# Designs tried in a protein design run: designed miniproteins, single chains, continued (3). Part 37

Each design is a single chain, and the fold is of that chain. pLDDT is the mean over its residues in the fold that is shown.

## One batch from the design tools (miniprotein)

Design m9347
Fold by ESMFold2-Fast:
Structure m9347 (fold): chain A 66 residues (1-66)
Amino acid sequence: EEDEKFAESTFKMVLDTALARGLSLEEARAMLEKAKQSAISLGVPQEVVDKAYEEALARLEAAHAA
């Protein structure tokens, strides 16, 4: 499932970068939204993008809540 792996890798890199830089929740969410748009523009199925985005967003929110 190349599209799923691509989306997961992309969102993971964006999330890791945002957390490493200590970005606010709002700034990190903006980076994830940009990654979502990029994946959709590259033809990744909406369902795959939505799943990867929700997983990344949940991890981001958990990191900021702690």
Scores: mean pLDDT 78

Design m9348
Fold by ESMFold2-Fast:
Structure m9348 (fold): chain A 70 residues (1-70)
Amino acid sequence: SEEEQVRRFEEAVEGVIERLPEITDPETRKRILERARGLAEQLLKVLKDEELKERVREALERLERAIREA
Protein backbone atom coordinates (compact mmCIF):
# COMPACT_ATOMS: atom_id res chain seq x y z
CA SER A 1 0.00 0.00 0.00
CA GLU A 2 0.99 3.65 -0.34
CA GLU A 3 0.94 4.01 3.46
CA GLU A 4 3.33 1.03 3.77
CA GLN A 5 5.75 2.66 1.28
CA VAL A 6 5.65 5.94 3.25
CA ARG A 7 6.14 4.12 6.58
CA ARG A 8 9.19 2.28 5.17
CA PHE A 9 10.63 5.60 3.96
CA GLU A 10 10.07 7.18 7.41
CA GLU A 11 11.69 4.17 9.14
CA ALA A 12 14.69 4.31 6.78
CA VAL A 13 15.14 8.04 7.45
CA GLU A 14 14.91 7.55 11.23
CA GLY A 15 17.45 4.71 11.04
CA VAL A 16 19.89 6.95 9.16
CA ILE A 17 19.43 9.81 11.66
CA GLU A 18 20.14 7.42 14.57
CA ARG A 19 23.39 6.27 12.90
CA LEU A 20 24.39 9.73 11.66
CA PRO A 21 26.97 10.44 14.45
CA GLU A 22 28.95 7.44 13.11
CA ILE A 23 28.71 8.60 9.46
CA THR A 24 31.44 11.25 9.46
CA ASP A 25 32.34 11.06 5.72
CA PRO A 26 30.78 14.05 3.83
CA GLU A 27 30.56 12.04 0.59
CA THR A 28 28.58 9.25 2.30
CA ARG A 29 26.20 11.83 3.85
CA LYS A 30 25.74 13.47 0.43
CA ARG A 31 24.90 10.10 -1.21
CA ILE A 32 22.41 9.25 1.54
CA LEU A 33 20.69 12.64 1.14
CA GLU A 34 20.64 12.39 -2.68
CA ARG A 35 19.09 8.90 -2.48
CA ALA A 36 16.48 10.04 0.05
CA ARG A 37 15.58 13.05 -2.12
CA GLY A 38 15.16 10.80 -5.17
CA LEU A 39 12.94 8.37 -3.27
CA ALA A 40 10.87 11.23 -1.82
CA GLU A 41 10.40 12.77 -5.30
CA GLN A 42 9.18 9.43 -6.71
CA LEU A 43 6.78 8.90 -3.77
CA LEU A 44 5.36 12.43 -4.08
CA LYS A 45 4.63 11.79 -7.80
CA VAL A 46 2.57 8.62 -7.10
CA LEU A 47 0.90 9.43 -3.76
CA LYS A 48 -2.67 10.80 -3.86
CA ASP A 49 -3.23 11.25 -0.10
CA GLU A 50 -2.12 14.71 1.12
CA GLU A 51 -1.41 13.35 4.65
CA LEU A 52 1.00 10.76 3.18
CA LYS A 53 2.68 13.45 1.02
CA GLU A 54 3.17 15.62 4.11
CA ARG A 55 4.73 12.70 6.01
CA VAL A 56 7.24 12.18 3.16
CA ARG A 57 8.12 15.91 3.09
CA GLU A 58 8.52 16.04 6.89
CA ALA A 59 10.72 12.92 6.96
CA LEU A 60 13.00 14.33 4.25
CA GLU A 61 13.15 17.70 6.06
CA ARG A 62 14.16 15.93 9.30
CA LEU A 63 16.98 14.13 7.48
CA GLU A 64 18.22 17.32 5.77
CA ARG A 65 18.18 19.17 9.12
CA ALA A 66 19.99 16.33 10.95
CA ILE A 67 22.75 16.21 8.31
CA ARG A 68 23.12 20.02 8.30
CA GLU A 69 23.38 20.19 12.11
CA ALA A 70 25.71 17.18 12.49
Scores: mean pLDDT 85

Design m9349
Fold by ESMFold2-Fast:
Structure m9349 (fold): chain A 88 residues (1-88)
Amino acid sequence: DADLIAALKAQLAASPSADLYNNLGNAYANAGKYDQAIAAYKKAIALNPANADAYNNLGTAYVKLGKKKEALAAYMKAADLYKKQINA
């Protein structure tokens, strides 16, 4: 949805957050714009390196682009972060 992407970009311009970048990545991925989704997920990770959802979503976007090695690395990082959330 182009309107959702525009709204998320406006929110990010006013107040950047990891959750908003992750949501922007999801909006791009739903539109099939996987390169833009990856860029947004990487911004989410830069603001919060413990964002397990952003790593998991990054892995899925890499799978869509056929980047199997990068996908595996992102999924493994997401799994490690999810385990730390449960066991901390």
Scores: mean pLDDT 87

Design m9350
Fold by ESMFold2-Fast:
Structure m9350 (fold): chain A 58 residues (1-58)
Amino acid sequence: DEEFIKRLEERIKELKEEIEKLKASEKADEPEVKFEIEELEGLVALLEAVLSFLKSKV
């Protein structure tokens, strides 16, 4: 489903932008923010794996 793939790509881009904003923030070194960045990076990796799988089926 091309529409689903596009939505997934858009979500990944949004998450990567959020991660960059968090890393650029004054609180990037705070433990809570570091944990959130790590969680978001893990989510991005998972979504990219799903995206790769879907693209391999077209």
Scores: mean pLDDT 81

Design m9351
Fold by ESMFold2-Fast:
Structure m9351 (fold): chain A 59 residues (1-59)
Amino acid sequence: SHMKKEEEEQLKQVQKLREENNVDEKKLIEENKKRLERLAELLGPEAKENAKKIIERLE
């Protein structure tokens, strides 16, 4: 059926995009970690503790 084939093909494309974007996602996570650390330094010691906890979860 036309709809079932298109649906299955779209799911396969989404899976491939997830795998390919996994490399870009890691880079984005690293950039976000750096930004979070800088923001935490500006916001104060409580923000540093919270940022550290968030960063550990991203790893």
Scores: mean pLDDT 70

Design m9352
Fold by ESMFold2-Fast:
Structure m9352 (fold): chain A 69 residues (1-69)
Amino acid sequence: SKEELLKKAEELFKKLLETASEEEQKVIERALKEIKEVIETMPFEEALPKVKGILAEMFAEIDRIRAAK
């Protein structure tokens, strides 16, 4: 369900934020906002692949931030 997907995303993001640098926190917060918007505006079947794409791009951007330092 959308509610379960949102709850799992928020739980994951809370854990990620506990270990994140300031730059990583900005990326994580942006991704969470995008995920919430997708879940609010789209049917679950369409939201799920979009959420997966947002998560993949978030992790790729975090890796780029770490590589640049």
Scores: mean pLDDT 79

Design m9353
Fold by ESMFold2-Fast:
Formats: sequence, structure tokens, C-alpha cells
Structure m9353 (fold): chain A 55 residues (1-55)
Amino acid sequence: MIDEKELAIAMARIVYSVSLLAGESKEEAAEKAKEVLLKSGLSEEEAEKFKEELL
């Protein structure tokens, strides 16, 4: 069974890629990915670390 955190991370990566394809900056795309993680129940610290990995 896939963990909910793994699904949230996969969705965040998809949102990041789609945002970049739509012409958004890396910073804007990473911020949207962070928001997906926060809405999925991850801590602010974990979401921020993921954002740092994208930049």
C-alpha cells in the first residue's frame, strides 16, 4: 500500500512540472509544490525541505 506521504510527494512533483511547463518560474513552481504538501498534511519543515531540493 502506498503511503499518503508518498502520494503527496508525487502530486507535488507533478504540480511542479506542470507549473514549469505553463511558464512559471522555478520559485513559483516550487512554492505551489510546497502548498500541495502542506494541504496533504505534511509539516511545514518537511514541505520546506522538499522545496529546497527543487531549487
Scores: mean pLDDT 79

Design m9354
Fold by ESMFold2-Fast:
Structure m9354 (fold): chain A 56 residues (1-56)
Amino acid sequence: SPREEARRNLKKAEEAYKAGDLDKAVEYYIQSAREFARAGDLAEAARVGGKLADLL
């Protein structure tokens, strides 16, 4: 489902962040937030967007 795709990309973002790859973390966070928004899950999209903002 689109929400499962969004969660998978969120996990990839968090794994990249833990590995110190901020560029990849930002890419995966952006993709996850857009996928949550497309799925209609605006609350989750906002939470992921907040995490992304903290990295910039």
Scores: mean pLDDT 85

Design m9355
Fold by ESMFold2-Fast:
Structure m9355 (fold): chain A 78 residues (1-78)
Amino acid sequence: SLEEEEKRFEKAIDDWFAAYDLDGDGTITKEELRAVLEKIGAVTDEQIDQTLAFYDKDGDGTITKEEFKEVLRELIKK
């Protein structure tokens, strides 16, 4: 079902994030997030901007793995 695929996708993102996060600090910059979303090719600049504005609650220029998952869920969920 969609819910099971969503959880599987979330875990796949965890594995991907761990491989991409070379520093092991568990965070990613907004610039790196944008580059990743553009590389997977599923989003427009407007969607990225709106999503980042919503999830940048810390205002520190980085996002956590949880925020990263929420960004991706926001973009794929209808």
Scores: mean pLDDT 64

Design m9356
Fold by ESMFold2-Fast:
Structure m9356 (fold): chain A 71 residues (1-71)
Amino acid sequence: SKKEEAIKLLEEAIEALRAGDVERAKELIRKAQSLGVVDEKVLETAIEALDRGDLAAALAGLRDILKELKK
């Protein structure tokens, strides 16, 4: 399902951020946006945090989104 695909993309984005690969994480978040399962603005907030260099805020936001998707 698109929901399962979004979960996988966001989990891969978190792993990319843990590895320091911000550009890969942004690519994966934008792929998740294209699925339409998560509000585009919620995912955009994570991208904006990465653009500020706030990896902690981006990670926290992505984890919260994953928690909601897995309910």
Scores: mean pLDDT 87

Design m9357
Fold by ESMFold2-Fast:
Structure m9357 (fold): chain A 56 residues (1-56)
Amino acid sequence: MGERREEEERRRREEFRRLYDLLKAQQEKTGKVDDDENRRRAAAILRLLDRSARRG
């Protein structure tokens, strides 16, 4: 299972980056960028997506 966890963590980092970029771009349109909040929100969204994907 080690390899699966490493691949899954890699995918999580990629998804986090995409979510973070989206949140940052949205805030940049508003003229305010809160990097710390964007990171927390991206992480929270990832957790929700992961939980939804595993719940079957």
Scores: mean pLDDT 72

Design m9358
Fold by ESMFold2-Fast:
Structure m9358 (fold): chain A 62 residues (1-62)
Amino acid sequence: IIEKYVELKEAIFGFSFDPEIIEKLVTPEEREILERLYKNYLDYMKASKDPYLQKKAEEIEK
């Protein structure tokens, strides 16, 4: 089930992140899990010493 939310999150990363779109795609409970996965992934990228991942994190945080 976590893999499903990760796949959905990755698909959304190809477009502007929009809470309204997330709300339409998942239940409120599943949306909370998706938002937590997104934050965890972003935190991972920011903590990485890989310049590519850090650049991606900055772009996403805009």
Scores: mean pLDDT 62

Design m9359
Fold by ESMFold2-Fast:
Structure m9359 (fold): chain A 90 residues (1-90)
Amino acid sequence: DDEGFQLLVEGDRLYQQGKLEEAKELYEKALELSKDPILRSQTLTNLGRVYLAMGKYEEAIRYYEKALELDPNNSVARRNLEEARRLLEK
C-alpha cells in the first residue's frame, strides 16, 4: 500500500537523523496500514534496527525473527539477526 510505503520511507529518513523514537512511531503506523508481507517484513526489520540502536538487543532479535517469518528471503533481516545475536552474546 502506498501509504504504508510512504511512512516506511519517512521513518527511514528520521532514523538516519538519529530521531529513533519518531522513526519507531512511523514504522509502527506503517505496519498498521500495510497488508503486503514484503513491506511488513521490511518495516519489522527497520523496527529491529531502532531497538538495536537503543541497545535493546532481545527486542531487536524478536523483530528480525518476525520479519523472516513474513519474508524468509529478507537478507537484511537475516544479516541483522546474526549481528544482534552476536551483540547479545558478548
Scores: mean pLDDT 87

Design m9360
Fold by ESMFold2-Fast:
Formats: sequence, structure tokens, C-alpha cells
Structure m9360 (fold): chain A 71 residues (1-71)
Amino acid sequence: MEEAKELVKKAIEAIKAGNRRLAKNYVSMALTAAQKAGDEEAVSLLREALKALDNGDYEKAIELLQKAIEV
């Protein structure tokens, strides 16, 4: 759980820095960690965050990533 949350925080920082590729890499790593932990709610939020990043909706991506830290 802590590993996935730290990766999500790094993803948010990467988005704010304008590094989309790095942000997607951190979200993908967090998604794998959440899947291994069986956290279905975090997995759902992280998948939606990846879609938001692919669509260029960075505000929505940050919102979803912040929610993923809270679950």
C-alpha cells in the first residue's frame, strides 16, 4: 500500500513538471502494486487516471490520483 501511494505522489509531481511519459510510468507502476495488493478501488482510479493522461486531461488525472492515495 505505501509503495503504490509513493508512486502516485511521484506521478503527480511528474504531471506538474510537464513530464507526461514519466507520469504514465509511475501510474503504471502504482497500478501493478495496487493489483498485487488486491486494492480494486485504487486499481479503478489508477486506470481512469491513465485514460485522463492519454486524453491530455491533466487536471482530471491529478484529481483521480489524489483520490487513489485516500483509498
Scores: mean pLDDT 83

Design m9361
Fold by ESMFold2-Fast:
Structure m9361 (fold): chain A 111 residues (1-111)
Amino acid sequence: DPAAVQARQRLAQRRQILAENVRRSAERSAERLRELGLDDTADRVLELAEKAAEAILAGDWETAARYLAQATTLDISARMKDKSKWEEVKAAIEELYAELAAERRRLEEQL
């Protein structure tokens, strides 16, 4: 079915663009963390973002959301001056990525 082949190609291209955006965003976060002398944290953020990018390419949105939440949580926690709201911030990040993963899956099911 030519229409199904074309839809699959468009899906793969969209996943590739999103994975590249995740990698570029992580590189910018890592650069900021290194400027603060947080090299180990920067390396861990890049590792988590790469795992998220691999999950995106595989269409595993739940795994991608978990790794993105971990990368974002690690980055924000390392740069936070006041940690009194940290548990609320962490929960909000995890909820946001879970919702985005569910929405992406729903959008892909409509293709």
Scores: mean pLDDT 86

Design m9362
Fold by ESMFold2-Fast:
Parts: sequence; C-alpha cells; structure tokens
Structure m9362 (fold): chain A 64 residues (1-64)
Amino acid sequence: APEEARAEARKHRLAGLDAVNAGDYQTAAEHFRRAAEHYERAGDTELASRMRKQADELEKKAAA
C-alpha cells in the first residue's frame, strides 16, 4: 500500500539524517536512495526526486 511505502521512505530519510549528523556521508547517501525508491513506489515523485538529489550531493561529499 502507498502508506506502507511512505512509512519505509520516512524511516530511511531519518536514518540518512542521522548518518549525515555522524559525518557518514556514504551511509547517508544509501539511505536517501532507498527513501527515493520507497517514495516513488508511493507515487510521491517530487519527494523521490528530492531524495535522489540529496543522495547525489552526499556522494560528492563522501568522495571529497
């Protein structure tokens, strides 16, 4: 159900934020990518796009 997908997306988004706070940008990027997949399954295409953009920026930080 879309509600279950949104709940999973929120869990990954929160885990990603925790990883950012810890300076673990690689783990954060993985969580934001997972959140994007779940938002897309829920039909929240705009949120999925935002999560992918955040993951891309975090991967750049991890590589720096």
Scores: mean pLDDT 86

Design m9363
Fold by ESMFold2-Fast:
Structure m9363 (fold): chain A 72 residues (1-72)
Amino acid sequence: MLEEMVAAARAAGDEVGARLAELSGELARAVEAGDYERAAEVAEEAAELLEAAGLPGAEAVRAEAEELRRRA
């Protein structure tokens, strides 16, 4: 039923939010450690997830990944 499909989509949205929070934490730790290669990888994954989920901020995060990759 449509109602159950909406509940499933909402649950998937919660999983996306949890993954974004995890990636944000990984990005911060990688930057603090000076591991700019890993930081760029994490930022790129976060940007792709934002774009796939239709959330704002993907372009800004992708630009951050490019800057981090230049430092690696």
Scores: mean pLDDT 72

Design m9364
Fold by ESMFold2-Fast:
Structure m9364 (fold): chain A 98 residues (1-98)
Amino acid sequence: AMTVTAKDSDIKNGKITVTDLKTGQTATFEGNKEATVTVPAGSVVRATIENSDAKKVVLTATNGGVGSSGEMDPKTKKAEAEGQAGDQDSTFTVKAEK
């Protein structure tokens, strides 16, 4: 499940796409928002933002799992981060940063 919070940032362009690679579920939200994502055990969560003024995308594990961050690649104009769920349902927060 995914819940988008009302926390605005100064990110002006781009959308964050979150994909659960185990289930194939994908969700998209504005780059200036923060989302909370809960995925089943063993999922890999991928967060991307493209063509954005963001410098990085951050996946923070808040309940189980392991998060990461990815910096904007100037060649692809894409930032990407992956999180790994543990042996239980795992919760991540997802946001873009400058």
Scores: mean pLDDT 80

Design m9366
Fold by ESMFold2-Fast:
Structure m9366 (fold): chain A 86 residues (1-86)
Amino acid sequence: MKVILTLKGLSVSEQTGWALKAIGMELEGAEVKVEIKGDTLTITLENVDEEQKKEILDYAKQLEKEGAEVTIKREGDTLTIEIKKP
């Protein structure tokens, strides 16, 4: 499956943390593309398994509990997650 994760309003440290997680998923067999534009980080993941998907969703839910605005959309085999920090 494909996951598109967009993170807005992140600090440089938070962007670095997410980029390192994306590299971890690439080492586990996912195809990873990372794009940084100002305070917006977009991570595109191909070949995501169910465990990797659960981990991404769990992190999104953790950020939502910390005050972020989280929007999740599913279209076929593509999961789009948008996270905006307050």
Scores: mean pLDDT 77

Design m9367
Fold by ESMFold2-Fast:
Structure m9367 (fold): chain A 60 residues (1-60)
Amino acid sequence: GAVATALKTITLEDGSVIPKGTKLKILGVVNDDSLTVTSLSTGATGPVPLTELEPADVSV
């Protein structure tokens, strides 16, 4: 799977929080606008909008 970075602090549907700048592993596709991701540091897992993700290779 691909890797992405959180563009902002993300709150998942279970109430788990992913801080801005967290590296995420993409586990799969939910729909055209959302991916299932997991935080590599916290293990928080859930659907996240594509607009809130940045490809890891362009992160500063």
Scores: mean pLDDT 73

Design m9368
Fold by ESMFold2-Fast:
Structure m9368 (fold): chain A 82 residues (1-82)
Amino acid sequence: SMKEELLARALALDAEASEAAAAGRYEEALRLGLEVVRLLAELGLKEEAIRAAGVVAGHAEKLGDEALAEEARRLAEELRKE
């Protein structure tokens, strides 16, 4: 199903993002992590999307992108309200 395909994609990208972050490749981890948040939100996996957004905020902070870190934190807050 489309839902199963999206979930498999989210899990694969999350694994890639974790590997990139462990290697210090925060720009790649950030790009992959943003896609993970989007897919998890589309799937209605609210708690997982909130956690992923928090990870994205951390990567943005490592890159000095305070605006993106704040956007990721706001996304997590909005997801909590739904």
Scores: mean pLDDT 85

Design m9369
Fold by ESMFold2-Fast:
Structure m9369 (fold): chain A 73 residues (1-73)
Amino acid sequence: MNSAGRVIAEHLRARGHRVELVPVPGAEAPEAIAQALADAGMFRDEAQREQAVANLSTLVTDPSATLLVPRVV
């Protein structure tokens, strides 16, 4: 299982963001993680966010699996 969502959640919490882990299908995980990073102010523009989604997609090994991903509250 991909634990990247949990690692990213801990990173965002360490930076002072209030973050929850929410279950999503693996196919939705890259976009959900990118949205959390955007909500945390980590992207300057849409192109940077799209590159992050592409990179995160390589970490999804099972798109049908339920993954816990970060969500900024």
Scores: mean pLDDT 75

Design m9370
Fold by ESMFold2-Fast:
Structure m9370 (fold): chain A 99 residues (1-99)
Amino acid sequence: MKEELEREVQIALGLMYVGIGNILYSQGKYEEAAEAYDKAAKLLEGLDPELLAEALTNGAKALYELGKYEEAREKAEKALELDPKNEEAKELLEEIEKK
């Protein structure tokens, strides 16, 4: 139905921004990657908690590379609330705690 199609389009756009963020991250463009992951998270909010957790985790990793550890921690904690089995978010929080 129209609502389902609108949700599917938002999820597809969210996945596209995760992909863009991944490409930017691989190029060392961490600020631009964080922005792409933030756009993905906004599109995925309330639609797909596992994909939202992935976008938040990858955004937190980009923020960590920028030295924005407080913001990275907040996003990684939210990712674990959405997906408690997210190993990357757990590992990132452990690295932040070592500071």
Scores: mean pLDDT 85

Design m9371
Fold by ESMFold2-Fast:
Order: C-alpha cells, then structure tokens, then sequence
Structure m9371 (fold): chain A 70 residues (1-70)
C-alpha cells in the first residue's frame, strides 16, 4: 500500500542517516572502508529519492555488511 511504502521510506532514511553518523564517528574503521560505505549510502539515498525502495534496501545492506566485516 502507499502508506506502507511511505513508512518503509521514512525508516530507510532514518537508517541511512544513522549509519552515516556511525561511519563518521568511528575512528577505528579504515578510511577506504568508510569511503566505500559512504558511496553505498549515497546510492541508497538516490534510489530512495527515486522511489526505488528495493534498490535502497540493497545498497544499505551492502554498506552494513562492509563495515561489519572490517
């Protein structure tokens, strides 16, 4: 439904913003990892602005996986 889609979009925006803050404040992550994670989050934000929720979720997942494996 449209309401469900808007709730998913708001949640994704909040998760992207929160993860950006985590990446920016984490002094232990290598800069190369931070750069790549930020690129994924930028792609997620672009997809979300285009209404492509599945693509936004995929890029957010890639960013999370990248920082959790380092």
Amino acid sequence: SMEEKERRKRRLRAQIAALKEVIDSDKTLPEEVKKKAREYLEQAEKALNDGDIETAERYLRKAVELIEKK
Scores: mean pLDDT 85

Design m9372
Fold by ESMFold2-Fast:
Structure m9372 (fold): chain A 113 residues (1-113)
Amino acid sequence: SPLLEEARRLVEEIRKIYEEFKANPDLPLDKQKELAEKVIENLRRLVEILRQWAAEHPEHQPLLDAVIDTLERQIEALKEAIEKNASKQEIVDLLGDAYRTAEAALALLESLS
């Protein structure tokens, strides 16, 4: 499925950004914001994929709605953290939460395929 392949690429990119935050203690604030904004963009695209899947498979909508709600809350938390210049550790923790939810969303889509 083209949607499933796109979801895999999005989750892999989120993973790489999360790993870069963990591996680089000296990551400059501007780069932290740039990478976190990229994760927000990828999470928003993943939500669009999940919504399209729910529209095409209404029987799966309750499970997909639950993970979409979690992703949307995590997107808002990341956005607020960037806007308030949160600590690197706070952003790392939020990225980790978002990555784990994105992996769970991908696993759900793979199980429904």
Scores: mean pLDDT 89

Design m9373
Fold by ESMFold2-Fast:
Structure m9373 (fold): chain A 79 residues (1-79)
Amino acid sequence: MFDEAIELFRKAAIAASKGDREKAIEYLNKAMELAQEMGLDEAVRLLKEAIEAVKKGDYQKAATLASRAELIIRVEKEK
């Protein structure tokens, strides 16, 4: 689960950085579902904000928020 979530966050951040709205939203939603299953409330909040940023065309903000969520998942995996 952790490795799958990390890979989805990476794909979401890359898509957002490229301005690929459709793929960014798809990967962010999948990453958010996994973060919810893991009980990582802060990562879920960041991913919801990232999705809203993508919808508004703020891809730089979306990429930053997705990267912060990825870091939370990576830290949790190492515990």
Scores: mean pLDDT 80

Design m9374
Fold by ESMFold2-Fast:
Structure m9374 (fold): chain A 76 residues (1-76)
Amino acid sequence: SFTLGGYESTPFHAHPPGVQERVTVLKGSAYVVTIVDGRPVVTKLNEGESLTIPAGQPHQVVAGADGEVRIELTRL
């Protein structure tokens, strides 16, 4: 798990084939930006919500405006 300040983001990245990632918001809110078939898709996650990102799908997590955001990353 890690903490982001408001509007801070992870680097844009993708995991290797066969490695999925679950993004869970433990506190605050976040936006997950994924690239699907060359197009950006933005998913808002509220506190307690999660999104599973398929292997090889490029993505970035961006913190919402509300101060400190806590994120848990789980590799599957």
Scores: mean pLDDT 76

Design m9375
Fold by ESMFold2-Fast:
Structure m9375 (fold): chain A 78 residues (1-78)
Amino acid sequence: SERQKLIEEYRKKADEYEKLAKEMGKINPAESLKAQGEAEYYRLKAVAAGADPESAQRWIKEGEERYEKLKKEADELE
């Protein structure tokens, strides 16, 4: 289904950013944190896409908050 394709796309993006975060952690901690934020955001977007509408809104908000927190931590390192 289109929903399953969207969930798989978000999971793939989360995995790619998680890999990037691990790779960058040894070279550039700020970029690593930004990539980690993107990974957590897409991971929760995948969960939200498979959830009921009320739960979906909570997961999206959680993902946005985690992204903003990690982005702020990255900005403090620069």
Scores: mean pLDDT 86

Design m9376
Fold by ESMFold2-Fast:
Structure m9376 (fold): chain A 132 residues (1-132)
Amino acid sequence: EVELAIEAAKSEDPLEQERALELARYYMKQGKYDEAIKIYEAVAKSKDPEIAARAYANLGLAYMKKGEYDKAIEAFQKAIEVDPDNAYAWVVLGEAYYKKGEYEKAIEYFQKAVDLGSQRAKELLEKLKKEL
């Protein structure tokens, strides 16, 4: 249940927070984005930076699936604040700006992800530059 996952997220036990993330991922696969969002929001309050960063990144992905790009951007920015060397977080931030039609920002954030070693960002950046 979502309520049990939220309790696990609030336990401050990293093992329980990992279980909450697994349940939220299950809800994501089923298209139950609102349930996943509630769990990710609770886990994002973790004092473990690695768990918090993963929760914020997945929170942003859940908002992307709902088309709520401004909320997705906010969540991805929080993931980057916790772990600025996470190339994946920069990729999905760029994808969120691309979905909003803010191509200059998308290029900037894809370039940051490329600088951090993302092959996916390099491919996305090449495609975007050819279309502009």
Scores: mean pLDDT 86

Design m9378
Fold by ESMFold2-Fast:
Structure m9378 (fold): chain A 65 residues (1-65)
Amino acid sequence: SEKVEAAARRVGLVAAAQGVEAKVETKGDTIYVHFAPADEKKIQEASERAKEVAKAYGVKLEVYY
């Protein structure tokens, strides 16, 4: 879905903005984000931004550390 792909790209951008390396994949209506080890506050911020993106696009999000 173009919507899921657009949301996934934005999730990658918000993680990068927080200086957190993230692997972002899509399957069906779900975005899968795997965060590399980083500062806890940066990971928390990236995770919250990713959740807001998923909510705005109406797609599911699964976060892994």
Scores: mean pLDDT 84

Design m9379
Fold by ESMFold2-Fast:
Structure m9379 (fold): chain A 80 residues (1-80)
Amino acid sequence: SVDDLVREIRIKTYEKLGERALKEGRPPSDEEIRAIYDEVLDELIEKYNLTPEQREEVRARVDAILDDELKARENFRKYA
């Protein structure tokens, strides 16, 4: 399902972000977060051979999640 694909994208993105944060000794930038989400999405599109319609649906869901996560990060920076 699209929900399962979105969940897998989020898990893989969080794993890569965690590894980068540990390696660099700093939290990832918003630009790095966007780049890793795009990388993981492209990997899953290829892995599961998604149709154009499925790609658009998954992309839209990922973009919404990314926007929410980046807004949460901005709010955290404002109060932390």
Scores: mean pLDDT 82

Design m9380
Fold by ESMFold2-Fast:
Structure m9380 (fold): chain A 73 residues (1-73)
Amino acid sequence: SSALEAAKARVRELLQDPVFGHPAIGPHLEAAVAAADAAAMVRHLERAVEASRQLGLDDHAERIEAIIAELRA
């Protein structure tokens, strides 16, 4: 869907920031880009949010949550 492709483009933009390339976060965002559908993408993004919050990166977690919210709309 166009919404799924737009969300993947936003995740690819996040991955240009070295912070989102962190070993605890990056693999989850890369898995989100490779996801076959919105539900799978949301699951990977939720794990990236959890990892970001564990690292104290609350602003970065919020940016990922914005993509999740758009996919759920």
Scores: mean pLDDT 90

Design m9381
Fold by ESMFold2-Fast:
Structure m9381 (fold): chain A 58 residues (1-58)
Amino acid sequence: SKELIVEALVEVREEKGENFTLEDILEKLKELGVPKSVLEKLSKFKSVEELLDYLENL
């Protein structure tokens, strides 16, 4: 799951640049087959910065 999130971040950055949003990441994760339950959890974050902080503390 962490690896898929990192892959989504890299791909979104390449496609949309540094101004990508949390919604862009969630959309890419859906394309990669991440379960809805995980997407619901990640959608509770208010920003990309909160998501990255969460990942750093895993």
Scores: mean pLDDT 75

Design m9382
Fold by ESMFold2-Fast:
Structure m9382 (fold): chain A 66 residues (1-66)
Amino acid sequence: DEYTQEGAKLLAQNKYEEAKKKFEEAIKADPENADAWFGLAVALRALGKYEEAEKYLEKYKELKEK
């Protein structure tokens, strides 16, 4: 998925707000995309938004059980 791949590249560049937006677009396109939820959680942790990151990590775990 293009958005998830772009998000991952932005994370590697430490562009956390831009990475967050790309993962949000990936989730909008496919809410079952577990990797996009994981990427969003990683970006949020990097931004210091730990509580939100934990919520999205739980969503990632839930989707991986499917």
Scores: mean pLDDT 84

Design m9383
Fold by ESMFold2-Fast:
Structure m9383 (fold): chain A 67 residues (1-67)
Amino acid sequence: GSLPQVEVRELEVELPGAKRPLRVKQVTITDPKTGESFTLYLVEDGGLFASDRPLTPEEIAARLAAA
């Protein structure tokens, strides 16, 4: 069967005023049939959000600050 391709990266994201960087898992999922991909971010505090593309550390920090 056509299984999605999955790439996982572990990132550390610095938030203003935080004592240490937050650990964030970046999961990129690609459909082998369509070539479409989406990215999920799993935050160590239990937060989760999705993006249509991989984000920069600054974009991730802004997203987390807005949540």
Scores: mean pLDDT 76

